# Designed miniproteins, single chains, continued (2), part 21

Each design is a single chain, and the fold is of that chain. pLDDT is the mean over its residues in the fold that is shown.

## One batch from the design tools (miniprotein)

Design m4712
Fold by ESMFold2-Fast:
Structure m4712 (fold): chain A 84 residues (1-84)
Amino acid sequence: SLEEEAERWERLLEEAIQTMREIIANPSAYSREEMEQFIRVVEGLIERVRKQLPTFPEEYAKRLEELLKEVEELLEKLKEILAS
C-alpha cells in the first residue's frame, strides 16, 4: 500500500539522519572512503524518494519532504567535513 511504502521511506530517511548525526559527532571514526560511499548512498535515497513524492497523498508527502530537508541539511554538513 502507499501508506506502507511511505512508512518504509520514512524509516530509511530517519536511519540516514541518525547515521549522519553519528558521523558528524565523531568524524575521525570514519575513513574518507566510507564517508564518500555513504554520501553517494544518501544522494541516491534522496533521488528515489523525490521521484515517488507525487504518488503519495499530501499528508505523507509533507512528512517525507520534512525528512528530506533534514537529510539534505545534514548531507551539506557532512560534505563540509570531507572538504576539511
Scores: mean pLDDT 88

Design m4713
Fold by ESMFold2-Fast:
Structure m4713 (fold): chain A 90 residues (1-90)
Amino acid sequence: AREEALLAQARALEERAREAEAEKARFQAEAAARMGALVRAGKAGTPEQAAAALAEARAIGAELTARSQALDDEIARARAEAARARAEAA
């Protein structure tokens, strides 16, 4: 039935949203670990290496912000589409 297809679509979209949330959490943890490693390397290096590590940490921070926003948009879109599919099935 069309209702069953809409509910299946809603579940697939909800799963995609959960996968995107898990990816966001994993990416945030990886970015934090990478930034921590750069801070430690900078403390052990020359002033030039410390400056390079700071620049790389800033670039990682910008990537984290941009990717987090993109994933939040994907999650919001998937959830909105799932809600519409459930409403149409009702």
Scores: mean pLDDT 85

Design m4714
Fold by ESMFold2-Fast:
Structure m4714 (fold): chain A 101 residues (1-101)
Amino acid sequence: SLRAEVEELIREIAELLGLDEEEVEDLRRMAETASDEVALAFLKGILAALQGKEEEAVRYFEEAVRLLAEERGAAEADLEAALAKVRPIVRELIEAMRKKA
């Protein structure tokens, strides 16, 4: 079940970040605003970034962006602009986590 995988990823992310119950509910709420496929790809990207896996995180976030663009009927130019932002954001997330860990 994709939903079961989403819940497991939320749990792993919460453990890695030391999230409280309110922060876990915020993450779950964000996941619920997207399809299970988008949520799964996005959460896998977050988990990979928290583990310092830049290339894996970029791949998952690009997958999430492509799926979201398809679901929302986004223009090609908007998709390309969003994809161009993925690697810089992943690098900033990895650096922020490295400084806090």
Scores: mean pLDDT 81

Design m4715
Fold by ESMFold2-Fast:
Structure m4715 (fold): chain A 70 residues (1-70)
Amino acid sequence: MPSSDRTVTELSSSDAQQAVDNFVRWLEDGGFTVLSQSPVEQVSPDTYRATVVVQHGDHTLTVDVIVNVV
C-alpha cells in the first residue's frame, strides 16, 4: 500500500475521540457511572490519549485510554 507522510491529525483526533466516546458508552451500558472525560490529546504522531474518571460502587477509577492510529 502507498504510504503517506501527511499527518492526519484532525481526522485521527476525531477518530480517537469517537473511539473514546464509544468506550465511555460501553462503560455506562456496563453499569459504571462516568464522572468526567478529558478531550483526546495527541501525545505522539501516532498515539492519542484521553482520561476517563468512572465510579463503581464506593470506588472512583481513573482510566487512561490510549488510541494508536495506523
Scores: mean pLDDT 73

Design m4716
Fold by ESMFold2-Fast:
Structure m4716 (fold): chain A 75 residues (1-75)
Amino acid sequence: SEEERQNRMLLAAQEAVEEAVARGLISREQGRDLMLGFARLLQDGHSVDEVLAYLRTVVPPEVVDIFERELRRRL
């Protein structure tokens, strides 16, 4: 279902945030803000590619790469 797909994407995003924080690429506070933004974009019906395009404007390329890997792995 679409809800199950969104839940898988949210789990992927959470794991990407945890890795980015653990690697010192973003703070815990930035990670929380990213999760809220990611959840809102998914709720609004944005595609994975649209969400990744948004992330490229707000976080370093290394963080985008982590998100793309985790999202692609779980979809």
Scores: mean pLDDT 82

Design m4717
Fold by ESMFold2-Fast:
Structure m4717 (fold): chain A 86 residues (1-86)
Amino acid sequence: SEEAAREADIAAYLAALPAQVARQQAQLAATPETEELRAWRERQEELTRRLAEELGVSVETLYAARAGDAAATREVVARALELERA
């Protein structure tokens, strides 16, 4: 079904996400802080907070899912599917 296909796509995306996040964080750690980088981080934090609120999970759960925690990943996927159905 289309729902099962979307669930599989979300799971595949989240499975690949820890490696992508690790690469991006390594690049950011090598970059000196500028006004632009600080503003970008503030925007990312706001977007993360808004996404957590919209999904009904904690910001900590979103960070755990991005870091590859299986339980957090399952919770985020379940909430994303519920949001899509709404």
Scores: mean pLDDT 75

Design m4718
Fold by ESMFold2-Fast:
Structure m4718 (fold): chain A 92 residues (1-92)
Amino acid sequence: NKELVEKVLELIEELEKTDDVSKKMELTNEILKLEEQISDIEARVEIYERLQNLLFSSSKKFVSEELREEELKKLIEDRRKALKLLEEKQNK
């Protein structure tokens, strides 16, 4: 999973650098698909926290449709919270 985590983090960095809405959507979808393949819950939490921070702190919209952006933000937040609850249950 190290290679998958590194690839996802690289895609997040590309997402931070792009102003193209179509490219932002492409990168976000690729990140979400690859993230689902990561078995490390802690790494998944980190990925969703980075995505949440990027989307919530951005002064520019990620998508042209306002409703689509709100749904994406909620999905990322809900998944981050769910993964943190799983991490807490597995906490030694």
Scores: mean pLDDT 67

Design m4719
Fold by ESMFold2-Fast:
Structure m4719 (fold): chain A 82 residues (1-82)
Amino acid sequence: SEAELQEAHRRLVTLARRIYEKLRTLPPDSPEVREFLAIAAEFTEGVERAHALPEEERNAALLELLRETTARLEELDARLDA
């Protein structure tokens, strides 16, 4: 549903913001910064692929992408706290 998409997107944005604030204090060539940028690039590519799908498939693909990206960011966030 659109409500599920909005909630998943809100969660992703909140998490990405938290990670960005942690990464801001690290050198720009750090492995963690590179991983964050790679996740962001893959997310952008995933969004473009989802928008090429019919509307009925697009929302399901976007929701899956948001969940997968959130999980990857949660793993990165945990490593930044270690």
Scores: mean pLDDT 87

Design m4720
Fold by ESMFold2-Fast:
Structure m4720 (fold): chain A 65 residues (1-65)
Amino acid sequence: MVEEYQKKAKKNLAELVARRIAHKYGIPESALLPAVQKAIDAAKNLYEGYQAGKEAAERVAEELL
């Protein structure tokens, strides 16, 4: 399926990536989420989005610590 499935999947992916990295570093999800969403939105597909989002989250987390 179908319709807006891909759009919803990108949002869910951003939430999951932000949560996992935030939990790992002990920082708020809200600090990572905007950067992760931006990276995933710029990606061509979910696989590239996952990689870009994870890299963005890790970089922001390191800068905050």
Scores: mean pLDDT 78

Design m4721
Fold by ESMFold2-Fast:
Structure m4721 (fold): chain A 65 residues (1-65)
Amino acid sequence: GEPPRYSPQEQADIRTLLANASQLDELRADPSVSEEELEAKFRELVAASDPRTQAGLERYWADLR
């Protein structure tokens, strides 16, 4: 078969990024969540992530604004 377009490690990183991005998107859609709470959660996820994932999360967060 054709080799995967992304390595297994890259696929894992992408899944982690999408899972974290989805969580932020759900929080953003919730009208009971304050902007301060969203920013605190974003900072928490960025701090817990590797540099590659951090860059992806920052781009995703900027695109949502």
Scores: mean pLDDT 68

Design m4722
Fold by ESMFold2-Fast:
Structure m4722 (fold): chain A 94 residues (1-94)
Amino acid sequence: AATLAAALNGNAAALNALATSSDAAVRTAALQAAVANKNVAALTSIAKNSSSATIKVLAVKALAKLGDTDSLKALTANSDAAVQAVASAALAAL
């Protein structure tokens, strides 16, 4: 798909659109593309907006591996308790 090609090129808006897809395989592909590109904006968007708690948590863990404290701090205020807990733990470990 043209959107997937844009996501593989590191387009944060395209990655966010795929991460909010109702298709679990599409959401997983978007997460993998964001991780491969080290795209902080896309990973942050996936962590906030994905319909899958598992995909959100994996995006937070990817941000922690990149050492992005600003995005992790923002995610500690997220309405999803699992995202809050993982972001807080990641910040405490950095």
Scores: mean pLDDT 71

Design m4723
Fold by ESMFold2-Fast:
Structure m4723 (fold): chain A 116 residues (1-116)
Amino acid sequence: MIENRPLPEGFKVLSAGAPPVKEGEKITLTIKTNGKPSEEAQKLFDEYVKKLNEILKKAGTTLEVKIEGKEPMTPREVLALMANVATALAGMSTDPEVQAELRKLAEELRKKAEEL
């Protein structure tokens, strides 16, 4: 599930017609699957969550991703999952540069999953 956190105190809408800046917004994504990442898959998961957060930082947002399950997920399954997460985040972003970087990352992740 995706959960948006409210903006920090002191953040104000500067005008009635302007959308509020989403500075400090946190997106929490809890994915309940059949498994959790294996040790090798966990390293890939951590690396790509970090890359997603570096892209989202340009829009003032942070991402927390949790995967819950008992069966180990393969590196390929984790890469495919992270590609889907990046694609979803690109669709939710209003920043064209952030959208482009997220789409590029999703493509990279799909390619890596196919190579495994």
Scores: mean pLDDT 64

Design m4724
Fold by ESMFold2-Fast:
Structure m4724 (fold): chain A 66 residues (1-66)
Amino acid sequence: GPPLSPQQVAELLREFANRMLDEGVPLDRVAEGVGRLAEEIRRHRLSEAQARELADRLFEEILAEQ
């Protein structure tokens, strides 16, 4: 699919951050996760499907470390 627009990136990152905060993830870990997801989206020009799959994988990884 096409790369995410800046608006779609902002919305996805907000959703991702909120999911982590709702699970009680500490703010430093939320910032780290958001930064990793944002960098991968930017570096590889990820589509929505690719970005959502990566977000889900990172979310599971972060929760497993908590």
Scores: mean pLDDT 87

Design m4725
Fold by ESMFold2-Fast:
Structure m4725 (fold): chain A 74 residues (1-74)
Amino acid sequence: SLAEALAHPDVSVRLGAVGGAKGTSDPADIAALQRAVLEDPHPAVRAAARRTLLENPDPAGREAARRAEAILAA
């Protein structure tokens, strides 16, 4: 699953997983990308996940990015 790939210790694997999730409409994938924005230890993975959510044609993806931003600002 995307969530399992995003838990992988290798940054390149997590970046690949984010790339593979571009345009996803799966709520589980959107939630996994949102968690990556909030929690991934590497700034490149967080930035890639945020960009993927913001570029998502599904409004749920863009909403998840905004919610992550609100949580980080709290």
Scores: mean pLDDT 85

Design m4726
Fold by ESMFold2-Fast:
Structure m4726 (fold): chain A 83 residues (1-83)
Amino acid sequence: REKAREKVEKILKELYEKAKTHPFTPEDLRAFLDKVKEEIEKWKKEGKVGEARYFYQLLFGFTPNEKEREEFIRFQVKLEKEY
């Protein structure tokens, strides 16, 4: 929904800003995934499973490179199993 889109756009803007200055390190990706986990946990506690799925759908469309995209795919698969 609209609020989920706003959160995704904010997170993606930070991610793209980092990508412009230097390539992603494993540490950068880990920190980003931790932020995503926190957001998913918040929505899960509120019972907003649909918003969590929508957030991941948008992230897949906007990941800056293949390695980061693959990591998000693996993370999403794990969460879908828990849901």
Scores: mean pLDDT 58

Design m4727
Fold by ESMFold2-Fast:
Order: C-alpha cells, then structure tokens, then sequence
Structure m4727 (fold): chain A 71 residues (1-71)
C-alpha cells in the first residue's frame, strides 16, 4: 500500500487505544489520511490531530505517524 494507507492504518490503530474525544480525533485523522490519498495529506491530518490532543493521546498519535512515515 501507499504511505497514506500506512499512516491511515496506524492512526486507526492509535484510535483503538484511545478514548473519548482523543479517539474521535485520531479516527477522523485516519479517515482524512485515507481520503486524501497522498503522504503529504496523511501527515498533515495526523499532525493536526496530534496538535489538538493532550498527554498520552498526543504521544500515541505522534508515535504512530513517525513509525508509519519513517524509512
């Protein structure tokens, strides 16, 4: 799959480990990443979600993006 698909999958997995609004934001970022279809769109969606989250949610989403978008 594409980098966008990998980031979307990682964000969905992150969402499954979160609760409440953090889960909703991570899930929405996964949908946006998949629908955008480009690595740039996926990184933008994930980065925006991470910037809007606090504590563990921010760390989990950030780590997911780094892992999926890395070499």
Amino acid sequence: GSTAERIAAALREAAARLEGEAREKADQASVDAFNGGTAADALTAGGRAASQLEGEGKEIVGAAIERAGGP
Scores: mean pLDDT 80

Design m4728
Fold by ESMFold2-Fast:
Structure m4728 (fold): chain A 85 residues (1-85)
Amino acid sequence: MRVEVTATAESEDETAIARASYVPGQPARLAVLRQRRGEGWELVDYRTLPPMSVEEVAQAARDAALGAASPDAKITLERRVVEVP
């Protein structure tokens, strides 16, 4: 079983998405993508998080998305459980 947590931070001119994918009890992979108006998607950060709770991973994804986005960005969190690794 894998868990995916996606945090999307969206403003007028910019969207940042932070996605963490992991198996519970294992380190999570966190990727941060950003798109600005008139530009394509760019990978702005990629890191490994230590083993932590789902809530802590969600908070880390939210913080990463907000850190990549404009200060006025609105945040959305989504959690998905996938059975295929």
Scores: mean pLDDT 79

Design m4729
Fold by ESMFold2-Fast:
Structure m4729 (fold): chain A 65 residues (1-65)
Amino acid sequence: SAELEAIKKAFEQKRLKESIEAADKLIEILQDPSNREEAEKFSAEYVKKMQKETKEFEDKLKKLG
């Protein structure tokens, strides 16, 4: 359906944008090697955010059948 296609495309675009923003932030943090612990914490938070957004996407798909 057109709604299913729109949801998939929106999720893909959001995920790509967030991945680029996260990569840019990690590069900034890692410009100073002493910030490794901060980078690891940021990476862990990013993974949790992606897992949450994936679940929300799956829940939307279930509602459509």
Scores: mean pLDDT 83

Design m4730
Fold by ESMFold2-Fast:
Structure m4730 (fold): chain A 70 residues (1-70)
Amino acid sequence: SLPELLENYIRYQIKKLEKKANEAIRKGDVETAKKYIDELKSLRDFAKQMGLTEVAEEIEKVIKELEKKL
């Protein structure tokens, strides 16, 4: 929903953080991976506060998938 540009920008940030977290996991850098997961949690909470429920759910799914790899 609106504003569509905000949702697209947030989704771009999700992809960027997910990529960085996965790269840290592949390198065995658990501390750095947890840092990016925490940034995703902050982004999830922000999306939820803004009423972007579907985006917040998408972020939560990414967080859970990353945490399973730790």
Scores: mean pLDDT 87

Design m4731
Fold by ESMFold2-Fast:
Structure m4731 (fold): chain A 93 residues (1-93)
Amino acid sequence: MEGEKLVEEAERLLREAEEAVREAKELEEEYKKDPSPELVAKLVGAKLRAMGLLTEAALLAKKAEELGLDTSELLERVIKVGKEAGLEIGFAK
């Protein structure tokens, strides 16, 4: 089913986003201890990457849901990971 490929792709993007979020958290902790312009640039880059990956994952999960697949847990995971990164990703129904 086409929706299964969308779920698999969304889960892959979510895993990449979780890695980017973890990197952003580590950079944020480093910045709190030793503020530097280079750390700010890396932190912003990691947050932007995480936001892009989470947005794509959410869109693919939403499309799979429209095809009749249950993606509630995946969408909830996207929102949770976004909140952990200080990113607001919301899809109002």
Scores: mean pLDDT 78

Design m4732
Fold by ESMFold2-Fast:
Structure m4732 (fold): chain A 80 residues (1-80)
Amino acid sequence: NAEFLARVARVASQELAKSTDPLAQELAGHLKRAADALEQGNYKEAAEHFRRASELAEQLGLPDLATLFRKYADEAEKLA
């Protein structure tokens, strides 16, 4: 559901924002925007931010997290 996805994105964003890595901070920014978009009912916008988060997770060497964010993008798209 949208509320669960927003909460997960919000928590992940807060944890990643603690990193000194600029890519992790950019990933945190996209997760925050995904959470905001989900809370506003902008599900397609949320899906776009989760897809970008997936790309950044791959660049960070976090393939499991990249796969998870792709699944969240698909779930957000289904809500639209």
Scores: mean pLDDT 87

Design m4733
Fold by ESMFold2-Fast:
Structure m4733 (fold): chain A 109 residues (1-109)
Amino acid sequence: MEKVDILVAIAALTLHLAQEGRYDENVVEAQKAATEERYEEAKEHLAKALGVDVEKTSAEELMEKAAELAGLSKEVVEALKNAILGKISEEQKKLVEDFIAKKRAAMPG
């Protein structure tokens, strides 16, 4: 579902920006739009944050670009998608927790 790709893209970009100590208004607006289930607007804001043409870029492509910037593996992306869908396995939960712990350890403290 397009909404799942958009939510993963928001999570990935939020993590990437937090790790770098940066702020992006387009990512904040995308998160707000997604919270209000305005996924078309969320996609537009994500496209602006990534510097791509929203009309030529699918939600899946936005998610893939965001995941690459955040350093997410395919396995972590699938785990996040399953978490959003309420289908996360215990193994996937551990994978996500381990990934977050490693990223948190790499943040300036």
Scores: mean pLDDT 80

Design m4734
Fold by ESMFold2-Fast:
Structure m4734 (fold): chain A 73 residues (1-73)
Amino acid sequence: MVTAEELADALVEKGIIPREFAYPLAKVLVERPDADFDFDALAQATGVDPETLRAIHEAFRATGTVEAVKAVK
């Protein structure tokens, strides 16, 4: 239901993830919400805290909504 574009826009608007990384991350989360991610490696690549990335993933996995992701932090 949620598109990668909608999720990416929410991540950019919240200021959590640089624009250039928001779409690739959103696409992976939408396509593979139950996948195991190396959040430490993603944090090194994006400059985002790994706990913030994990919280975003858990919020989306649990609810499937952009609103829950926007509520992180």
Scores: mean pLDDT 72

Design m4735
Fold by ESMFold2-Fast:
Structure m4735 (fold): chain A 62 residues (1-62)
Amino acid sequence: MERIERAVEEAERRAVDGLVPGEVAVEILEREGLTPSDAFRAQESVTPEQVRDSAEALVRQE
């Protein structure tokens, strides 16, 4: 759970107008040891909530 909260906090910190560039969101997840899906990597921009959803799904797959 701590990895999810750290990823979301960093996404919120990096967000501009509520959006994080897709490449930045991928870096945030990879920093926490999570490997984003190809579908997530294809997104141009994501919200911090989308980062949370992805992080939660990736932790459940472990």
Scores: mean pLDDT 81

Design m4736
Fold by ESMFold2-Fast:
Structure m4736 (fold): chain A 87 residues (1-87)
Amino acid sequence: ETLYRPGPALREMLEGVGETRETYTRDEIISLLGEYISKQGLIRTDVDPTLVDVRGTKLGEILGLDEIDTRNSELFLEIFEKQLTPA
């Protein structure tokens, strides 16, 4: 399985969930991203639980987006993977 080194902005986000490793698998990063979203309370359950407001967050800065549609994971993952360097 391919290991990836996160860029500086993504590493700061991972520090927010207590992760300090130099390399991660893609699946580990996706899991940690889910933990970050949950921990920051970014899911709009009172409006639309499929939408995540990332405006003003480190995750929004990394993705260059204000909002993520959890049903469109393909676009989200493509943008996210561009922030990862193979180790």
Scores: mean pLDDT 69

Design m4737
Fold by ESMFold2-Fast:
Structure m4737 (fold): chain A 93 residues (1-93)
Amino acid sequence: MGRVEIEVTASGGPATASQALARVILAAMEKAEEFGGEPRVTRAEVSPDGRARVTVEIRGLTPEQVQRVAEAAKEAALSTPGVESIDARAEVL
């Protein structure tokens, strides 16, 4: 089973962090489904100080495909104005 964890820090506060989180989730879900995987969001959290964290668990994908899902999610976050930093982790369990 694959797991993608993304943490976003946004200088624009919780509204910007929420926008980044929505884009991350959409990108991860679309990319996982493109590969024929079964993605599930297991955690989605936005802090008042502009931090957002999301965990997506994915069944049916190879380690290579899980990494490509993580890259798509990371790119979606980076494309969000006001995102200051991104930490992305992908693992196969």
Scores: mean pLDDT 83

Design m4738
Fold by ESMFold2-Fast:
Structure m4738 (fold): chain A 81 residues (1-81)
Amino acid sequence: APKAPLGTVRERQVSPTTREILIEVRMDPDGTPSPRFVAEDQTILVTAERSFSSQGPQESHETGGLGDSRGTVRQTLVYVD
């Protein structure tokens, strides 16, 4: 199983109580395993594994999950403080 992250995590403050975290993982056209997203104490770990799971913090929700022609998977988690 892959042990290294394959993507980027970007965080921005949308309002005083809301943070948006954008997760982008690149996948190879030859069938790279599905990315895994794990959020622990508001830290997000992204790895490429055959199983996909997303665990958000207490008041988060997932929005904008996307794939593109380059084999990039993007997911956005919104955190409300």
Scores: mean pLDDT 43

Design m4739
Fold by ESMFold2-Fast:
Structure m4739 (fold): chain A 64 residues (1-64)
Amino acid sequence: NEALVAKAEAYAAQGDAAFAAGDLAAAIDHYRKGALYAGRIEDEAVRQELLARLGANLAAAKAA
């Protein structure tokens, strides 16, 4: 679970950096990978928080 959280957070950070740089394709790819790891987290509260944040950021990147 800790390893899944770390991977999801790492991809979220990479997605945020790519989005800030204007690389929307890289941001979308990183957020999708982050959501894949976040979806595997057993802690429901942590999973819901990460999926909500990654989903919102992914939607923003797709709309840009």
Scores: mean pLDDT 85

Design m4740
Fold by ESMFold2-Fast:
Structure m4740 (fold): chain A 94 residues (1-94)
Amino acid sequence: SEEIEKFREILAEAHKKIMDAINKKAQENPDEYEKKLPELSALMRQFVTDLAELLRKGASLEEILKLLESYVPQFEKIDPEIAKIMKEAIEKMK
């Protein structure tokens, strides 16, 4: 449906913005990001796996939003900009 397509579009846009932010920060502060990257990559893999599982199970929008909101504080500890992008995506999905 068009609503599901819009939701997927919001998530894809957020993912692109997160990757663009990581690439930019890695260029600006390579030494700092070299240290953060393993932890950030591990958290991203866990998040994507959890999200993919919910989507495969046909989870409700509320369940997906709850998952996204649960990850925001974890990303904020590593990178506040990534957390901000996630918060903006959550607001667009409400």
Scores: mean pLDDT 81

Design m4741
Fold by ESMFold2-Fast:
Structure m4741 (fold): chain A 60 residues (1-60)
Amino acid sequence: SNALDDREVEATLYLIKAVIAEKSGDYKEAAEWYRKAADLLTGPDAEEFRQKAEELEKKA
């Protein structure tokens, strides 16, 4: 099994949960899922999702 592929799948599931929470107005929960996804990613995508989480926390 490729550990990097497993991390990408897990990150994708966290992003799906984040988007669902965001659309429902649950900004605090959405921010938590974006942070978990960012922790599994690297490079610009990780930074983007961390910034997204910070923005959502300001709305919570």
Scores: mean pLDDT 81

Design m4742
Fold by ESMFold2-Fast:
Structure m4742 (fold): chain A 85 residues (1-85)
Amino acid sequence: MVSFTVDEIDGVSVIGVKITGEVDPSVLLPVLESIIKELGDKPVLIALDNPNISQEDLDKIRELADSHGATLTDYSTLKDKVTIN
């Protein structure tokens, strides 16, 4: 199961991606890209919560983020500084 949240923190659009169990990155990537496009010209931060994702699949998500001017970060990093919901 995958859960998406979209929130705004200090003018930055934060896309929280929480993966519980197994999710195919090839399904995740098109959905994530659609959300980024819908947010338009706002700064976008992608917060990923999936310790089981491979480094190769993480690289694909990073490439997608970079292609749209978004920043990829770990959800735990944001949880220590801000609450996403």
Scores: mean pLDDT 70

Design m4743
Fold by ESMFold2-Fast:
Structure m4743 (fold): chain A 56 residues (1-56)
Amino acid sequence: DELERQRERLRQRVLESLDTRQPADTSDLAPGVGLDPDFLAEVSRRNAELERRRLE
């Protein structure tokens, strides 16, 4: 299913962004991809933490 592949690609992109200590733009996580709000909220929180740590 192409939608599932798109969701997984976005997930991988977000995870890679977090792993590299770079904040990810949540605009990549479009509602059409079907990602749940809890996941998006957690990514946003982690992005904020990474942004602050990036200053170190």
Scores: mean pLDDT 61

Design m4744
Fold by ESMFold2-Fast:
Structure m4744 (fold): chain A 91 residues (1-91)
Amino acid sequence: PEEPLYRPDPLLREVLEKVGVTEETLTPSDILNAIMSYALEQNLWDPNNPSVIDLSGTPLGEIFGVDSIDVRNAKEILERLLKHVEEVPVP
């Protein structure tokens, strides 16, 4: 089954481009993987809880509107992320 395609807003696009993701449209899985890669490269993972990303003082904190996220709650992450993407209509 094909996942819906989303077009990131400029703020999310800057984060995606820092991890080499330059595609115009992305699946939710592609966006989540890019966010996890960004957190790894910027050393944002909580050393005491490897499922938690510290977003305080980062562009991701502005995007999610929270100081931390738990990657095990992918649905909650996607719901927050949807405010910063435009769904691409399926032709």
Scores: mean pLDDT 77

Design m4745
Fold by ESMFold2-Fast:
Structure m4745 (fold): chain A 72 residues (1-72)
Amino acid sequence: MSVEQQAQQTLAEIEKLLADNKDKLPADLVAEVQQLIASLRQQLANDPSKTQAVLAAAQRALDILKQYLKNS
């Protein structure tokens, strides 16, 4: 699997996690993460040199979101 495909899958996983847990998450956090996903998707589409950085940022966001849900 390419780094680009991994980044796209990680972003999709975050979106699914937000959708499945929207009632358990603060609205402000949901809005912030949705904005981050939109920004990262735009970077993937427009700048291939940032693909690794986008994957790293997406993985960090996913880890934070999972940790929040685990502790809530």
Scores: mean pLDDT 82

Design m4746
Fold by ESMFold2-Fast:
Structure m4746 (fold): chain A 67 residues (1-67)
Amino acid sequence: MAELEELTAKAKAAIAAGDSVGALRYAEEIARLPGGLEGLREVLDAAIAAGDEVTAVGVASLIAALK
């Protein structure tokens, strides 16, 4: 799970920095990992909390594709 945790942390850091493109790239990598749905939910929550609508919409779409 170290890779999932690392990518989730990087996505959250990108959101905090205002880097929606970077955050979405990390989210796409998370989506390909085992347990990625859990990581994407954390990234979605962080994007919503930060008001990052672009990342929130992109992550929500990835979650919908994985369920």
Scores: mean pLDDT 82

